# Designed miniproteins, single chains, continued (5): the designs that were tried, part 9

Each design is a single chain, and the fold is of that chain. pLDDT is the mean over its residues in the fold that is shown.

## One batch from the design tools (miniprotein)

Design m16281
Fold by ESMFold2-Fast:
Structure m16281 (fold): chain A 82 residues (1-82)
Amino acid sequence: NLLEKLKKIKEELENKELSEEKLEEYLNFIENILNNTAPGELSDETIDTIKEILKLIIEKSKDEKIKERAQKLLERLGEPPS
């Protein structure tokens, strides 16, 4: 179940200090979902969970390229740049 996996990723991001490599792994996973899923095939809850994960990656990463990639994915999902 994709949503259950995304919720676990969100929980890890909220409750653990993750390495940059792990943040990039999770970013790559989300990027692959968004690139390989047709528009409208994801539920609203799944999209909201992805947005929350991307925001946490931006907050917790110290790598500017990882932050830029996550920001770009948020913009693709209709979130304005903050």
Scores: mean pLDDT 82

Design m16282
Fold by ESMFold2-Fast:
Structure m16282 (fold): chain A 74 residues (1-74)
Amino acid sequence: SKEEVLEELEALAQEALRRGTDASLAGDNERAAQLVELARQARNLKRQLEEGKISAAEARERLEELRAELDALA
């Protein structure tokens, strides 16, 4: 559902920001910047879905892409 995708996008953004903080504290500024950018993209996608600019199906597909990017940075 749209509500589930919105919750998953916010959860992804929060996870990316948490990992970004950890990376920054470890001195990995490049990884920290990439994680902050993923969080920004997730929140932008959430906003587009809230505003009806994209469908829930399109948002889910992009969410899966962002999840794969986050996993690649782990």
Scores: mean pLDDT 88

Design m16283
Fold by ESMFold2-Fast:
Structure m16283 (fold): chain A 95 residues (1-95)
Amino acid sequence: SMREKLEKEFEKAKEELERAREELTELARQADANPSAAGVAAKLRVAIDNVEASLERATKLKEEGKIEQAVRVAKAGALLAANTAAEARAALEAL
């Protein structure tokens, strides 16, 4: 069902967001000692904020019964979170 798909996308988005937060926290610690990482860390903080905003919007759409729209927003949030975590990991590996 669309509600089961929504739950799966929310779960995926939350898992990827948690990964992105962990990677960003590690990158932020490195940025204190390495100025080249500071700009990447700042960019990734904005991306995390955008993921959180997307999940809040998806939750509101779910509450309004707009399940199909909620799935699309949650899926977009999950993709952004995954890309953010990957970018943070790549930045850490480059240090």
Scores: mean pLDDT 83

Design m16284
Fold by ESMFold2-Fast:
Structure m16284 (fold): chain A 98 residues (1-98)
Amino acid sequence: MSFIPVARKLVDEVMEAMNELLSEEQRKKVEPTVGAGIGEVAILLDNGASPEEIRRAAREYLKKVEDVMRENGVPQSVIDEFSRRVEEAVDRAIRELE
């Protein structure tokens, strides 16, 4: 199934942020968790979930991503920047659907 354009754009923006901020080796370790997490957020957007549900899901998956990033030696400043970019992308996606 194809996501709606807003959900696809959210996935693309998050994956691009990961690719910009992480080394190739770190990406290989982190990508499955990032992809699964943002994929679930994209499914919620595609299904017309509330802004509150979307933000709650995003925060839950960001916590899991942060743990995996930390375990793979990603500096906290990079983790914080990634989380900021994801939260901004989620807020943009929600606004586009309002």
Scores: mean pLDDT 84

Design m16285
Fold by ESMFold2-Fast:
Structure m16285 (fold): chain A 55 residues (1-55)
Amino acid sequence: VAALEQKVDELQAEFNRLMAEVRANPSDEALRAKARQQFAELKALLDELNKLKGL
């Protein structure tokens, strides 16, 4: 569980950086696609973490 929590924190920080970059470069399609992919991965890990906690 702790390892998943750390990975969620890492991905959240990465996603926040990507969102800042997207805001600076709003027409960069690749950055927007990468941000969407990171968000999907973060959501999947959060869902998995909640299952492990019985939530």
Scores: mean pLDDT 78

Design m16286
Fold by ESMFold2-Fast:
Structure m16286 (fold): chain A 63 residues (1-63)
Amino acid sequence: SEEEWERRLRELGFHVFRDMGSLEAQERAAREAKERGLRRVGALGVHSLEQAERLEELLRREE
């Protein structure tokens, strides 16, 4: 469920955004968050740990 997924993302250190509906939108949000000085971002609509890890990798690549 979305609630379980939010909990999982928070455990991984992500800040969850509820207005995202696709992986592409989440990747854009991750890049914007990085540009604004945030290291971790998550979005509702990601229902896979692999997708969450992909967002984290995107942020790491900018370091």
Scores: mean pLDDT 56

Design m16287
Fold by ESMFold2-Fast:
Structure m16287 (fold): chain A 74 residues (1-74)
Amino acid sequence: MEEEERRRELEENGERAGRAGADSGVMSPEGARHAAYAAHYDRLGLREEAQRHRDLALAADPALTSVGTVAPPP
């Protein structure tokens, strides 16, 4: 059940990162969650999916990019 293991890992990493980010105020819960997902996909070699989630994490917390890019509306 490799898919189940991947899901559990993503949920645990996303939950911990989101909680830590929300509690500390360093990152939005959404941004922290996407960052955790990006790290997981990157570790699996799924670079396109990892990059997509990194982009979403940076879009959620634009100040972290040090670039004044405007995120499109949801």
Scores: mean pLDDT 62

Design m16288
Fold by ESMFold2-Fast:
Structure m16288 (fold): chain A 101 residues (1-101)
Amino acid sequence: EEVETVVEGLQTDGRLEFTVDGPAGANYEATGATIELWLLSEEGEVLEERKEELDLSGMTLGDALRVAIERAERLVAELRPRAEELGASAIRARIVIRATG
């Protein structure tokens, strides 16, 4: 059976908090993940988008979740100077992890 776990985060004040929706059990094997990032204006307009595909094949869903979150945190940190250049008020992150069990 194929499942997806979705992780969403928003950085406004220098901290990134994640919300996880979906299964997180060790009985699933990851097939991949997509990380999407949006630089948002004060009004919520998308100023810039980034997308990264991760090959997490062979990891447990739990390990894939950890790796994808760590990657998203790193990407958000790398985008902060760009967000400042564009006058963005927030960086939004969405991670979709695909798994099978």
Scores: mean pLDDT 80

Design m16289
Fold by ESMFold2-Fast:
Structure m16289 (fold): chain A 124 residues (1-124)
Amino acid sequence: SRLEKLRKLAEENKDDPVELAFILQAVALEAKRSKNEEEREELVKLAEELAELVLSQSPETSEVVILTLVTMAEIYYYLGDLEKAREYLERALAALDAAPETSPIMAALREEVERLLRRLEEEE
């Protein structure tokens, strides 16, 4: 199954936070595409495991961590867990504000965070 392939890729790249972040993007896409609730739950669990591995191996203010936080926010937003989505977005925004350096990737991530936070305000 695709889930088994993603789990294998995660294990093979366990010590590579950049590759884990790319695998997390693939997991997020599969979670959004899945019409099976049980498969979706397993994909979300895998996403949480990948996020924890990235966050444990990288500085909070790094591009890879901020991307990971935004990806987790997008997953929870898509699933309708608006509270968890907000928590990840607020954490990502704090990391962006604390970052000593800016990059084009960080600028794009800030725009995405601000866009999603605005959407969350409109949902309330």
Scores: mean pLDDT 86

Design m16290
Fold by ESMFold2-Fast:
Structure m16290 (fold): chain A 91 residues (1-91)
Amino acid sequence: EVDERLAELVKEAFEKAGVEIKMSDEQLAEFERDVIEAFILIAEAISKLAVEHGRITPEEAQAQLERILENIKKEFGVTDEELEEIRARIK
């Protein structure tokens, strides 16, 4: 079971590769938020393209997006309020 945040894994990977990076807790939180924003944007873009190309219905796209958002909340430990704030920044 993986409960580690992506920002921590990225930092560890750079350090393991011999690249010293210095990130504060604030910088890690900002990076994690930016990564979550990127995932949401990619998911919304892919869903929109799939509908435009007739691969899925709008209803299927909505259900798929909702599932992706639930997975993001689970993987990153984000609350509904935090997720809505991130989505508001994107829109």
Scores: mean pLDDT 68

Design m16291
Fold by ESMFold2-Fast:
Structure m16291 (fold): chain A 65 residues (1-65)
Amino acid sequence: MKLPKKLAEAIAEGLLESGLADKEKAEKVKNAKTAEEVIKLLTEIDPKGADALKAAVEDALEEVK
């Protein structure tokens, strides 16, 4: 499914805020076109931290409507 730019940006910001991803990785997330792509990138960035990142992503999605 497609992601609006605002949602992708909010997710990238959440990653940066959590300190689990740097600017380079956050930019990859911001450029993602689908929610599935974002989740895949999160798992590839840090599989051990992915569960914590998911919580931050869910909160960011709630803020952007």
Scores: mean pLDDT 65

Design m16292
Fold by ESMFold2-Fast:
Structure m16292 (fold): chain A 97 residues (1-97)
Amino acid sequence: DAAKKRQQEVDKIKEELLKKINELVSKVKDAKQRMDAVEEARKLFEETVKKYGELAKKALNGLRDELLEKAKTEDDIHRETYLEIALTIEGIIGESA
């Protein structure tokens, strides 16, 4: 099933990105580090889109939703970082429509 194979690849990309984003956010202690983490995430997303194209964009849509849910359970600075990273995804996907 080609559709199932594509979904598995999308899910794999999403999970790998989520792990990297969780690591970036875990290091945030102040507003400057939040800005640095958001910029690192933006570069990671742009590189992922360059490498995987349409599969990356589908993975980023799913990742955005997971980051928004994750933000609900986090402390203020980490919550803000997750929300700003999710907004960064919207910007990258929007330029592709």
Scores: mean pLDDT 83

Design m16293
Fold by ESMFold2-Fast:
Structure m16293 (fold): chain A 67 residues (1-67)
Amino acid sequence: SDRLKAQALLALKLFNDEKVSEEVLKSLTSSGFSAAGVIAAAMKIYEKWGREEELKEELERLKKLEE
């Protein structure tokens, strides 16, 4: 959903890491915008930095607030 895409991008912004957000956006320009695409790109970038679990926890937290 569009809200889930916004939440994923917001989660990245909450880490105060604009470089991650830019890299996610660049990867999405070739694959198109989707919630799964945003999450997959973010996971790949955070895995490189050893922060994959941190991103997953933040996305789950925000998803619960959507209820």
Scores: mean pLDDT 57

Design m16294
Fold by ESMFold2-Fast:
Structure m16294 (fold): chain A 65 residues (1-65)
Amino acid sequence: AAIQARANKIAEEVGAYLRDLGYDNADTVLQQFKAEVPNSILGMYANADEVIQKYRAKLDQLAKE
């Protein structure tokens, strides 16, 4: 489905964003984030930038835990 394809692409781009910031635990942070924000929600966003802007604080908190 188109929504699943978009969600998967967004998740991949969020993972790349975390690695670009130098988070040593980027893959773990992404897995925890996806547990709280599943593909059904991610696929509602137009692109990864919208998700990153909305969930920036959550991603930062997950990286510190």
Scores: mean pLDDT 78

Design m16295
Fold by ESMFold2-Fast:
Order: C-alpha cells, then sequence, then structure tokens
Structure m16295 (fold): chain A 99 residues (1-99)
C-alpha cells in the first residue's frame, strides 16, 4: 500500500472523529435549548460537516473495493438512521418536560 494513501485515510478518520464529537456536543446543546435558532443553525452546520466527511470516506472506500464501499455505506446509513432517531427522541423528551 502507498504510504501517502494510508496517511490520507488516517487524517480522514481523525477528521471524522472530531466531526462526530462536535456533532454530539451540538446535539446535546439542542436538547437543552430546543427551538433556539442559533443552536439549530450550529447543529445543522455540524451535521452537514459530518455528512460531508462520511461522503469523502465512502469515496475512498469505493476506490479501494466495491465490497468495502457496500459495507461502509450500510454502516454509515445505520449510523445516520440512529442519529436521526436519537435527535427525534431528544426533541420529544424536551417537549414532554416543557408540558
Amino acid sequence: ENQKEVDEILKLFDDLNRAIVRYLKKLQELAVNPGDPEIEAEYERARAELDKLIDKMLENAKKMSPKVYEKMKKYFDQLKAWIDAEEARLRTAAAERAA
């Protein structure tokens, strides 16, 4: 394997990890302050950055192997579904507490 390709993948994993941490922090802020337009905007930006990095990871996987691409796509599709469900649950719990 080319060392530069390995280094690029490792950097992408580091970027992805940072994006996940940032996203989770913004999701927590959103749960505490539901309906705040500034926090909503920051959350949307964090989600967009996470999605962009996932897409870049999938592009690299596609270059490596179609089988690797398929497995990573399924993993990230499941991760996105879990994230969407978790956001919905937190918003529902916040609404119930406000009632």
Scores: mean pLDDT 78

Design m16296
Fold by ESMFold2-Fast:
Structure m16296 (fold): chain A 85 residues (1-85)
Amino acid sequence: SSAKQEEYAAKVKEIIEKIEELRKEGRTTEEAIKEVKELTLKKLAPFQTSPEQKKMLELLAEAFGLSLKKPYEEAVEEVRKKFEE
């Protein structure tokens, strides 16, 4: 439904805003990375309905956390490579 899509988009926006705030403040520590990962898992977990979606959420959480230290596109690529053998 559009309402559920809007809720998901709003939660993603909250996570991105938190990442931008932490980066602006220079809070790129391992603790801040873990905070972003935990926030991502907590806020987006209610939208998981399949094993594939749960795995994608774990990858997304890792990428968002890593984006504190590098551009999001590079973080996504690094996480993707960890699952390609």
Scores: mean pLDDT 77

Design m16297
Fold by ESMFold2-Fast:
Structure m16297 (fold): chain A 68 residues (1-68)
Amino acid sequence: SALEEAALAEIEALVARYKAGEISEEELRQRFDEVLVRFALEAAAQGWSAEEIAAAIRRLVDRYEALV
């Protein structure tokens, strides 16, 4: 979905900034959490089920862990 693709792109950009030394590990973790919260709220507002949101969050977390 466009919403999940936008969240993935933001996560990838945050990890790239961390690896470049532009943000701290604490700031990376905080901003990553903010991306997940915004994604969940936006998905819920668009009528996604709790099951669909949970599955998408799992994919976003798995991608973040693979990039770090």
Scores: mean pLDDT 89

Design m16298
Fold by ESMFold2-Fast:
Structure m16298 (fold): chain A 83 residues (1-83)
Amino acid sequence: GPKLEFSVDAEVQEDGDLRITVTVKNLSEEDVPPLGLVLEVAGRRFSFTVTLKSGETKSFTITLRGLSPEDRVRGLRLSEDPT
């Protein structure tokens, strides 16, 4: 499969909103075909599709409001969408 590097940064904003930035980097020498990704946080599911050229990096940012710290810890998960 493709050699991908994932990073997830979750930052609490001053107003209490949670900003989640997902960064994906293609470490392979080949282009990655459309890849489905799912971010699950606080009972919400966000599906998105990314296409990455060799060596390309893409970032996606989602802002969530009204989350408690406990909800953030229990529900934060990034996975590949099997569809």
Scores: mean pLDDT 73

Design m16299
Fold by ESMFold2-Fast:
Structure m16299 (fold): chain A 58 residues (1-58)
Amino acid sequence: VTPEAQAAADARSAALVPYVKRFNEKIKEKNVKTLDEMAEVSREIAAEYRAEQARAAA
């Protein structure tokens, strides 16, 4: 593995940290108990992430 590829992976992971926190917050707020409900929350977070990426790319 090249150092550049590792750095890119680390940067990507770091960029996801805020979204992971938001995901955990939504799980707690909605009292999610099943994997199916977690999938629904994941869809919401993924949509937010995509929207923010689109705004950042603009």
Scores: mean pLDDT 74

Design m16300
Fold by ESMFold2-Fast:
Structure m16300 (fold): chain A 92 residues (1-92)
Amino acid sequence: MEEFLERLYEEARRELLSLGYSEETAERIAELVRELAKKLMELAKELGYEDPVKVLEDPELSRELWEKAPEKVEEALQRYLEEGRAIVAAEE
């Protein structure tokens, strides 16, 4: 779990830097991506999935997670999108 979250953070940070965001903004948004992934992995564990990493990596399993708990997935996504928008706005 930790290795997957660290990889996700580094990949998100590098992608944001390549898109022209500052290092500070890239790091803050990459942290939000990692927190979102962690929350979705905890939700997958709650619902009885044995491998939460596979749930996030497999599109069919990710869709199944969304179908089983749409409100919880939407709440997590909405919160992190709002926080991400605030971080980007503060960069300006």
Scores: mean pLDDT 79

Design m16301
Fold by ESMFold2-Fast:
Parts: structure tokens; sequence; C-alpha cells
Structure m16301 (fold): chain A 66 residues (1-66)
């Protein structure tokens, strides 16, 4: 949906060309588009990992914004 798409785009922008970003960076990017995501919520959605790939970003956005 529109929120998940905006969340995924924000995560990609926050990565700044990197292949991965930290859970903290992903949480901050999601919050900038109106998603009430904490680092703990992002880590839970990522299966406990400390980092996420850009390929995982869409799934995280859908999981947190659904």
Amino acid sequence: GPLAERGAAAIREAAGGKATLTVREAAEALRRVGAPASPAAVRRAAGGKATVTLGEAGGLAMGLLA
C-alpha cells in the first residue's frame, strides 16, 4: 500500500547507496514518513538482525505499516 511504498523508499534513501543499513537507520527513515517505528520494532520485524538489506526493506515496510 502507499505507506509501505513510502517506507521502502525512505529506507532506500537513508541507505545512501549502501547495500545495507542498521536497524536504527531503518527505524529513523520509517518514522520520517509517518510510520511509528522504533529500533526495537524494526529489529523484531527483521527477525532479530542488527542490519537489513535493501531487498528486505520492502518487507519491513509492509510488516510495520500494514
Scores: mean pLDDT 72

Design m16302
Fold by ESMFold2-Fast:
Structure m16302 (fold): chain A 64 residues (1-64)
Amino acid sequence: SLQKQLQELREQMTKVGREASAEGRRLAGDAPPEVQAEIRGQLAAKATFELGKQIGDVEDEIRK
C-alpha cells in the first residue's frame, strides 16, 4: 500500500539522516562548532533530499 511505502521511506529518511550526521561529524573533525554544524547540516540535507521528494510524491498519491 502507499501508506506502507510512506512508512518505509520515513524510516529510511531517519536512518540516512543519522548516517549523514555521523559522516558530517567525522569530516568536520577539528573545525570550529559553527563550521561543524554547517557541514553536518549540508550533508544531512543532501543525503535526505531525494527521500524527501519521494515522500512528497507518495503523500500526494495518498491524497488523490
Scores: mean pLDDT 78

Design m16303
Fold by ESMFold2-Fast:
Structure m16303 (fold): chain A 55 residues (1-55)
Amino acid sequence: SMKEIEERARLVGEIKRIEAARQGLSADEMELVAEEAKERAIKIESGTEEGIEIG
């Protein structure tokens, strides 16, 4: 469901923000990587973009 996609995307964004902070990125950069990761997660989950994950 959309609510579940939104929730997972939010978590992905938070993880990326924390990772960016650990790398010493600025607040603006942290926000950008978090938003980009969140948008990408939503697109993949909603089927707009093919998903390839390495992990």
Scores: mean pLDDT 75

Design m16304
Fold by ESMFold2-Fast:
Structure m16304 (fold): chain A 85 residues (1-85)
Amino acid sequence: MKEQYIKEINEIVDKAREEASRLAKEAVETLPGDKATEIANKIKSLLSEVASKAYEAIKNGPTKEDVEEIKRLADEAIEEGRKLV
């Protein structure tokens, strides 16, 4: 079960990273340079928080609650990123 939670957390983080890269690229293509840089940095910051919590959970042995919380944080980070673009 613990190995399954690690796999689920890694999949959540990987999907969030892919979506954030997509949003950052969209920001660079659609927004003025200074604003694009600001938005890309903000998206990167939001993902850094998700990645940090995922790392801590994996290191300490993740629970089902950790998987649910990390998924919620990843979904919230991507939603905030979408609002910025």
Scores: mean pLDDT 81

Design m16305
Fold by ESMFold2-Fast:
Structure m16305 (fold): chain A 104 residues (1-104)
Amino acid sequence: SARDELEAAVEVGEQIVEELESLGIDTSKLREMIKKAKELVEQGKYEEAIRTLEEFIRYARELVNKALKEGKISVKQATSILTRLLALGGEVHVARQMLKRERE
């Protein structure tokens, strides 16, 4: 279901936050976004949850690219996180498709 995919997406988002924190990156904004996405899923506000997760992905990608350019993280570390962000994007896309089908 769309809910199951969004719950999985939130879990992936939480793991991304933990990985970024372990690398010394400020995740305060990402923590706020993932908490909001989790609350929206619990409230059944799936369209708002999807939008919040899309904003999370965009912001996390910008943080990773900035950290890489500034030499704060390695190419290997950046690739690991970007791969997780790609997986998260896939789960969000599947949730969007499921939600569209559930409206028919």
Scores: mean pLDDT 87

Design m16306
Fold by ESMFold2-Fast:
Structure m16306 (fold): chain A 103 residues (1-103)
Amino acid sequence: SIEEKAKEILEELFKELGIKEAPEHLKEELIKLIKEIMENPDSPVIVVLYGRLLLEAIKAGLKDEEALAEIKEELDKRFEKGEPVDSKVISELVEKALKKLQE
């Protein structure tokens, strides 16, 4: 039932964000992150940030695995330095990566 609830949460998030489809591997990664947060309410904030990154990437159409890995490394570095990482920072990093891939 936890797995079914995680899938329902993902479907609701996709509906709210206007996401009609996503790569299967990103859906699987999001389901795993949702399950981890549900089972461990005290999960590190970085886990929540990874989930936000994946949702923002899917919404923007960013599916390049190397670009996603680079953004994840940047989030890790900022988090280790104690720098604030919010939804705006994540959106800006996704937009920058997408523009670089289009040029």
Scores: mean pLDDT 77

Design m16307
Fold by ESMFold2-Fast:
Structure m16307 (fold): chain A 87 residues (1-87)
Amino acid sequence: PLKPRRLSPEELEELRRIFEEVPNAGDMIDAITALRLRERYPDIDLEKAEKLVEEGKKQAKSPETIERMERFARRRAEGLEEVRKAK
């Protein structure tokens, strides 16, 4: 099993603010991560992922929150690829 990376205090604060504004932020971040990795993982449910991203964007009250979610998802996708390359 993958060992989960401990989030920094700054990342935890960023996530708290995101979740206060977007209750479905976790699902949206997971969906963006899956969409970024879709070419590597064809079994990913693209329709569900796109729907979750759209829902999260509708809940966000600021473009900055959407950007933070996308940045977090990108960092997560890069981390998953790093683990895959190490294997």
Scores: mean pLDDT 68

Design m16308
Fold by ESMFold2-Fast:
Structure m16308 (fold): chain A 110 residues (1-110)
Amino acid sequence: SMVVTQSPSEVTVKEGGSATLTSTTSAPFGGKIDWFKQWPGRGPQGLITNGTTRVPGVSSRFSGEILSDTTAQLTISDAKLEDTATYFDQATDEGGNPFFGEGSKLTVVA
């Protein structure tokens, strides 16, 4: 089994600023880590697959990086008010089992 930890839990940035969200896992994810945007009452929107690949139609302001076999980052550049949401990741263990981070809440202010 795997534990997925996201940091920071909450972050506020000004419009045009940048936020970096980090995910750390208790076991290697083998590059199988995906990032999602979640709004209250809506299904999650995929942003990044396999740590680094943007989902088609997702803005280049979103980028994913793999730092190690247990650490990945989502970076949001040129933040817009519409980016205010909870962002979470899903890491997959060696057995193909998915484990979710608890989410990072991003607030963008004018």
Scores: mean pLDDT 87

Design m16309
Fold by ESMFold2-Fast:
Structure m16309 (fold): chain A 80 residues (1-80)
Amino acid sequence: MEELKEKWKNAVDEYFKKVREEEMARAQQLADEVKKLLESLFNPEEAERSAERILQETEDAMEKRYEKWKKDLDDIFKKL
């Protein structure tokens, strides 16, 4: 049972790592496009802030989701 629990935790960690990498890549692409658009309007300060906000919000959301998945797994194993 403990070996299975660790195996599932590792599987969730690996899966979340891939999901986070993909989501951050999409967030970076969006941030780059927003920055490009705002720079074309000659507002480089707002461009930088908007890009950073998109990346930070995405990272915070992903970390919160990961903590929830870990907690949900622990709750499932408590029922066994």
Scores: mean pLDDT 79

Design m16310
Fold by ESMFold2-Fast:
Structure m16310 (fold): chain A 96 residues (1-96)
Amino acid sequence: GMEEDRRIAEEAVRDVRRGAELALSTSDPAKLTGAALLAVGGLTQARYLASKEMAIEAAKESLKIGEEAAKKSTDPLSKTFLQSIAKAAEGTIKGL
């Protein structure tokens, strides 16, 4: 229902914020990848279930996570994946 969808969207925004904090606090590529995946999950839910303002906020945090994780990643495949997350977030911000 709409009430449950709103709660999921609010939780998604919180997950994006927590992911950003974790990404900025660590140089461990595995933790950075985990933080980026948490942000993408949050961004996807916020985009479809949350208000435009919440979606933009989630997208901005996801962009920060993706860019930071990509800079710290030493694995080419992980780096490419994290860069694609950052581009997806940037596209979401521009599309809103």
Scores: mean pLDDT 65

Design m16311
Fold by ESMFold2-Fast:
Structure m16311 (fold): chain A 70 residues (1-70)
Amino acid sequence: MEVKTIFLDDVADPEATVRALAEKLAAEDPSIKEVRFLPVVESATHRVAAAVLEHEDGSLTVIIARQAVP
């Protein structure tokens, strides 16, 4: 199984960034059959959002966005 990872660090809004990018990729690429948003994780130091995009051939694109929290 092929996995492509897109990692975005130090973003202002990880959840909005992941959602916007996932929607754009799904609109651009008709081979994307499913988009799954993972629960947002917040620690004492960081907020992380992620999405998994599944392609018709079984490959995955994983988007991860992270932000340091005040």
Scores: mean pLDDT 82

Design m16312
Fold by ESMFold2-Fast:
Structure m16312 (fold): chain A 78 residues (1-78)
Amino acid sequence: SAAAAEKLKNIEEITAKMVEEGLLEAARNPSVKQAIQDGIDNLKKKSSGTLGAAVDKGIEEGKKKAEKKLAEEKARAA
């Protein structure tokens, strides 16, 4: 249904935002890096089927956005 598709898209967007923010925090504070990585791994482990696919896509989008922002910050610092 359209409602189910919209919920999956919302899960993907929320997951991407959480992963992006978590990875940016891990880069700025190495003491929390392991806890953030464990959180991402736990998110993958708790999700299956169509929900798991939405979570995986969100994680990849979040990683890509965090990597781009960190590269831009590094370029500005150089």
Scores: mean pLDDT 80

Design m16313
Fold by ESMFold2-Fast:
Structure m16313 (fold): chain A 67 residues (1-67)
Amino acid sequence: SKEDVKELAEEFRKQAELAKKIGNTELADRYKELADKLQEIAETVPDEEAWEAVTRLLKEFNEEYLK
């Protein structure tokens, strides 16, 4: 649901703040970007399509940052 996507966005915002506190600014910026995009999905995508959009975003994020 959209509420679950919003909760996921908030969790990545928390992870970004934790990464910043330990001095990992690159990881903090990446988590903030992911959180912002998840929030956009929650606000703009219909409920039935929201998790498909989240799955695509997470795949793109992993492909960009894990190589």
Scores: mean pLDDT 80

Design m16314
Fold by ESMFold2-Fast:
Structure m16314 (fold): chain A 66 residues (1-66)
Amino acid sequence: NASVLAAAFTLLAVGAALEEGRDIKIPVPTNVEDVKKARETIGKELSPEAAERLKPVLDELEKQLS
């Protein structure tokens, strides 16, 4: 389900930020525009390595919401 995948993405992204010593807030994406904003947020707030690890989850979520 897109909702479950969106929640999992938010938990993974927050967890990755905490590993890097950052406390960030990422809302659960509910539409394609939210996914685009999430991509921008992880690109700014996370290391390139962590952002790359999250891209497949965002790609799948974007497909399910499109």
Scores: mean pLDDT 79

Design m16315
Fold by ESMFold2-Fast:
Structure m16315 (fold): chain A 75 residues (1-75)
Amino acid sequence: AMEAARAELERAIEEIRRAAEEAKRQGGDPVQVAERLALQTYLALAERYGDAVAAALAPELSRAVHEIVEELERE
């Protein structure tokens, strides 16, 4: 269960990165896009794997989103 949830999180983080990068290229708000997709990812993990698993992975998701945003602010 946790291994499958972590794999799904890793794929979701990759999707969040791609979407945020695309938003930046188009002159949009990469922070807003990353935050929206992070919330959707958390809710999907909670629905599929349960609240406890989603809560355990929430810090990792939050950290990844923060790193993506910070990286995109570097030119």
Scores: mean pLDDT 84

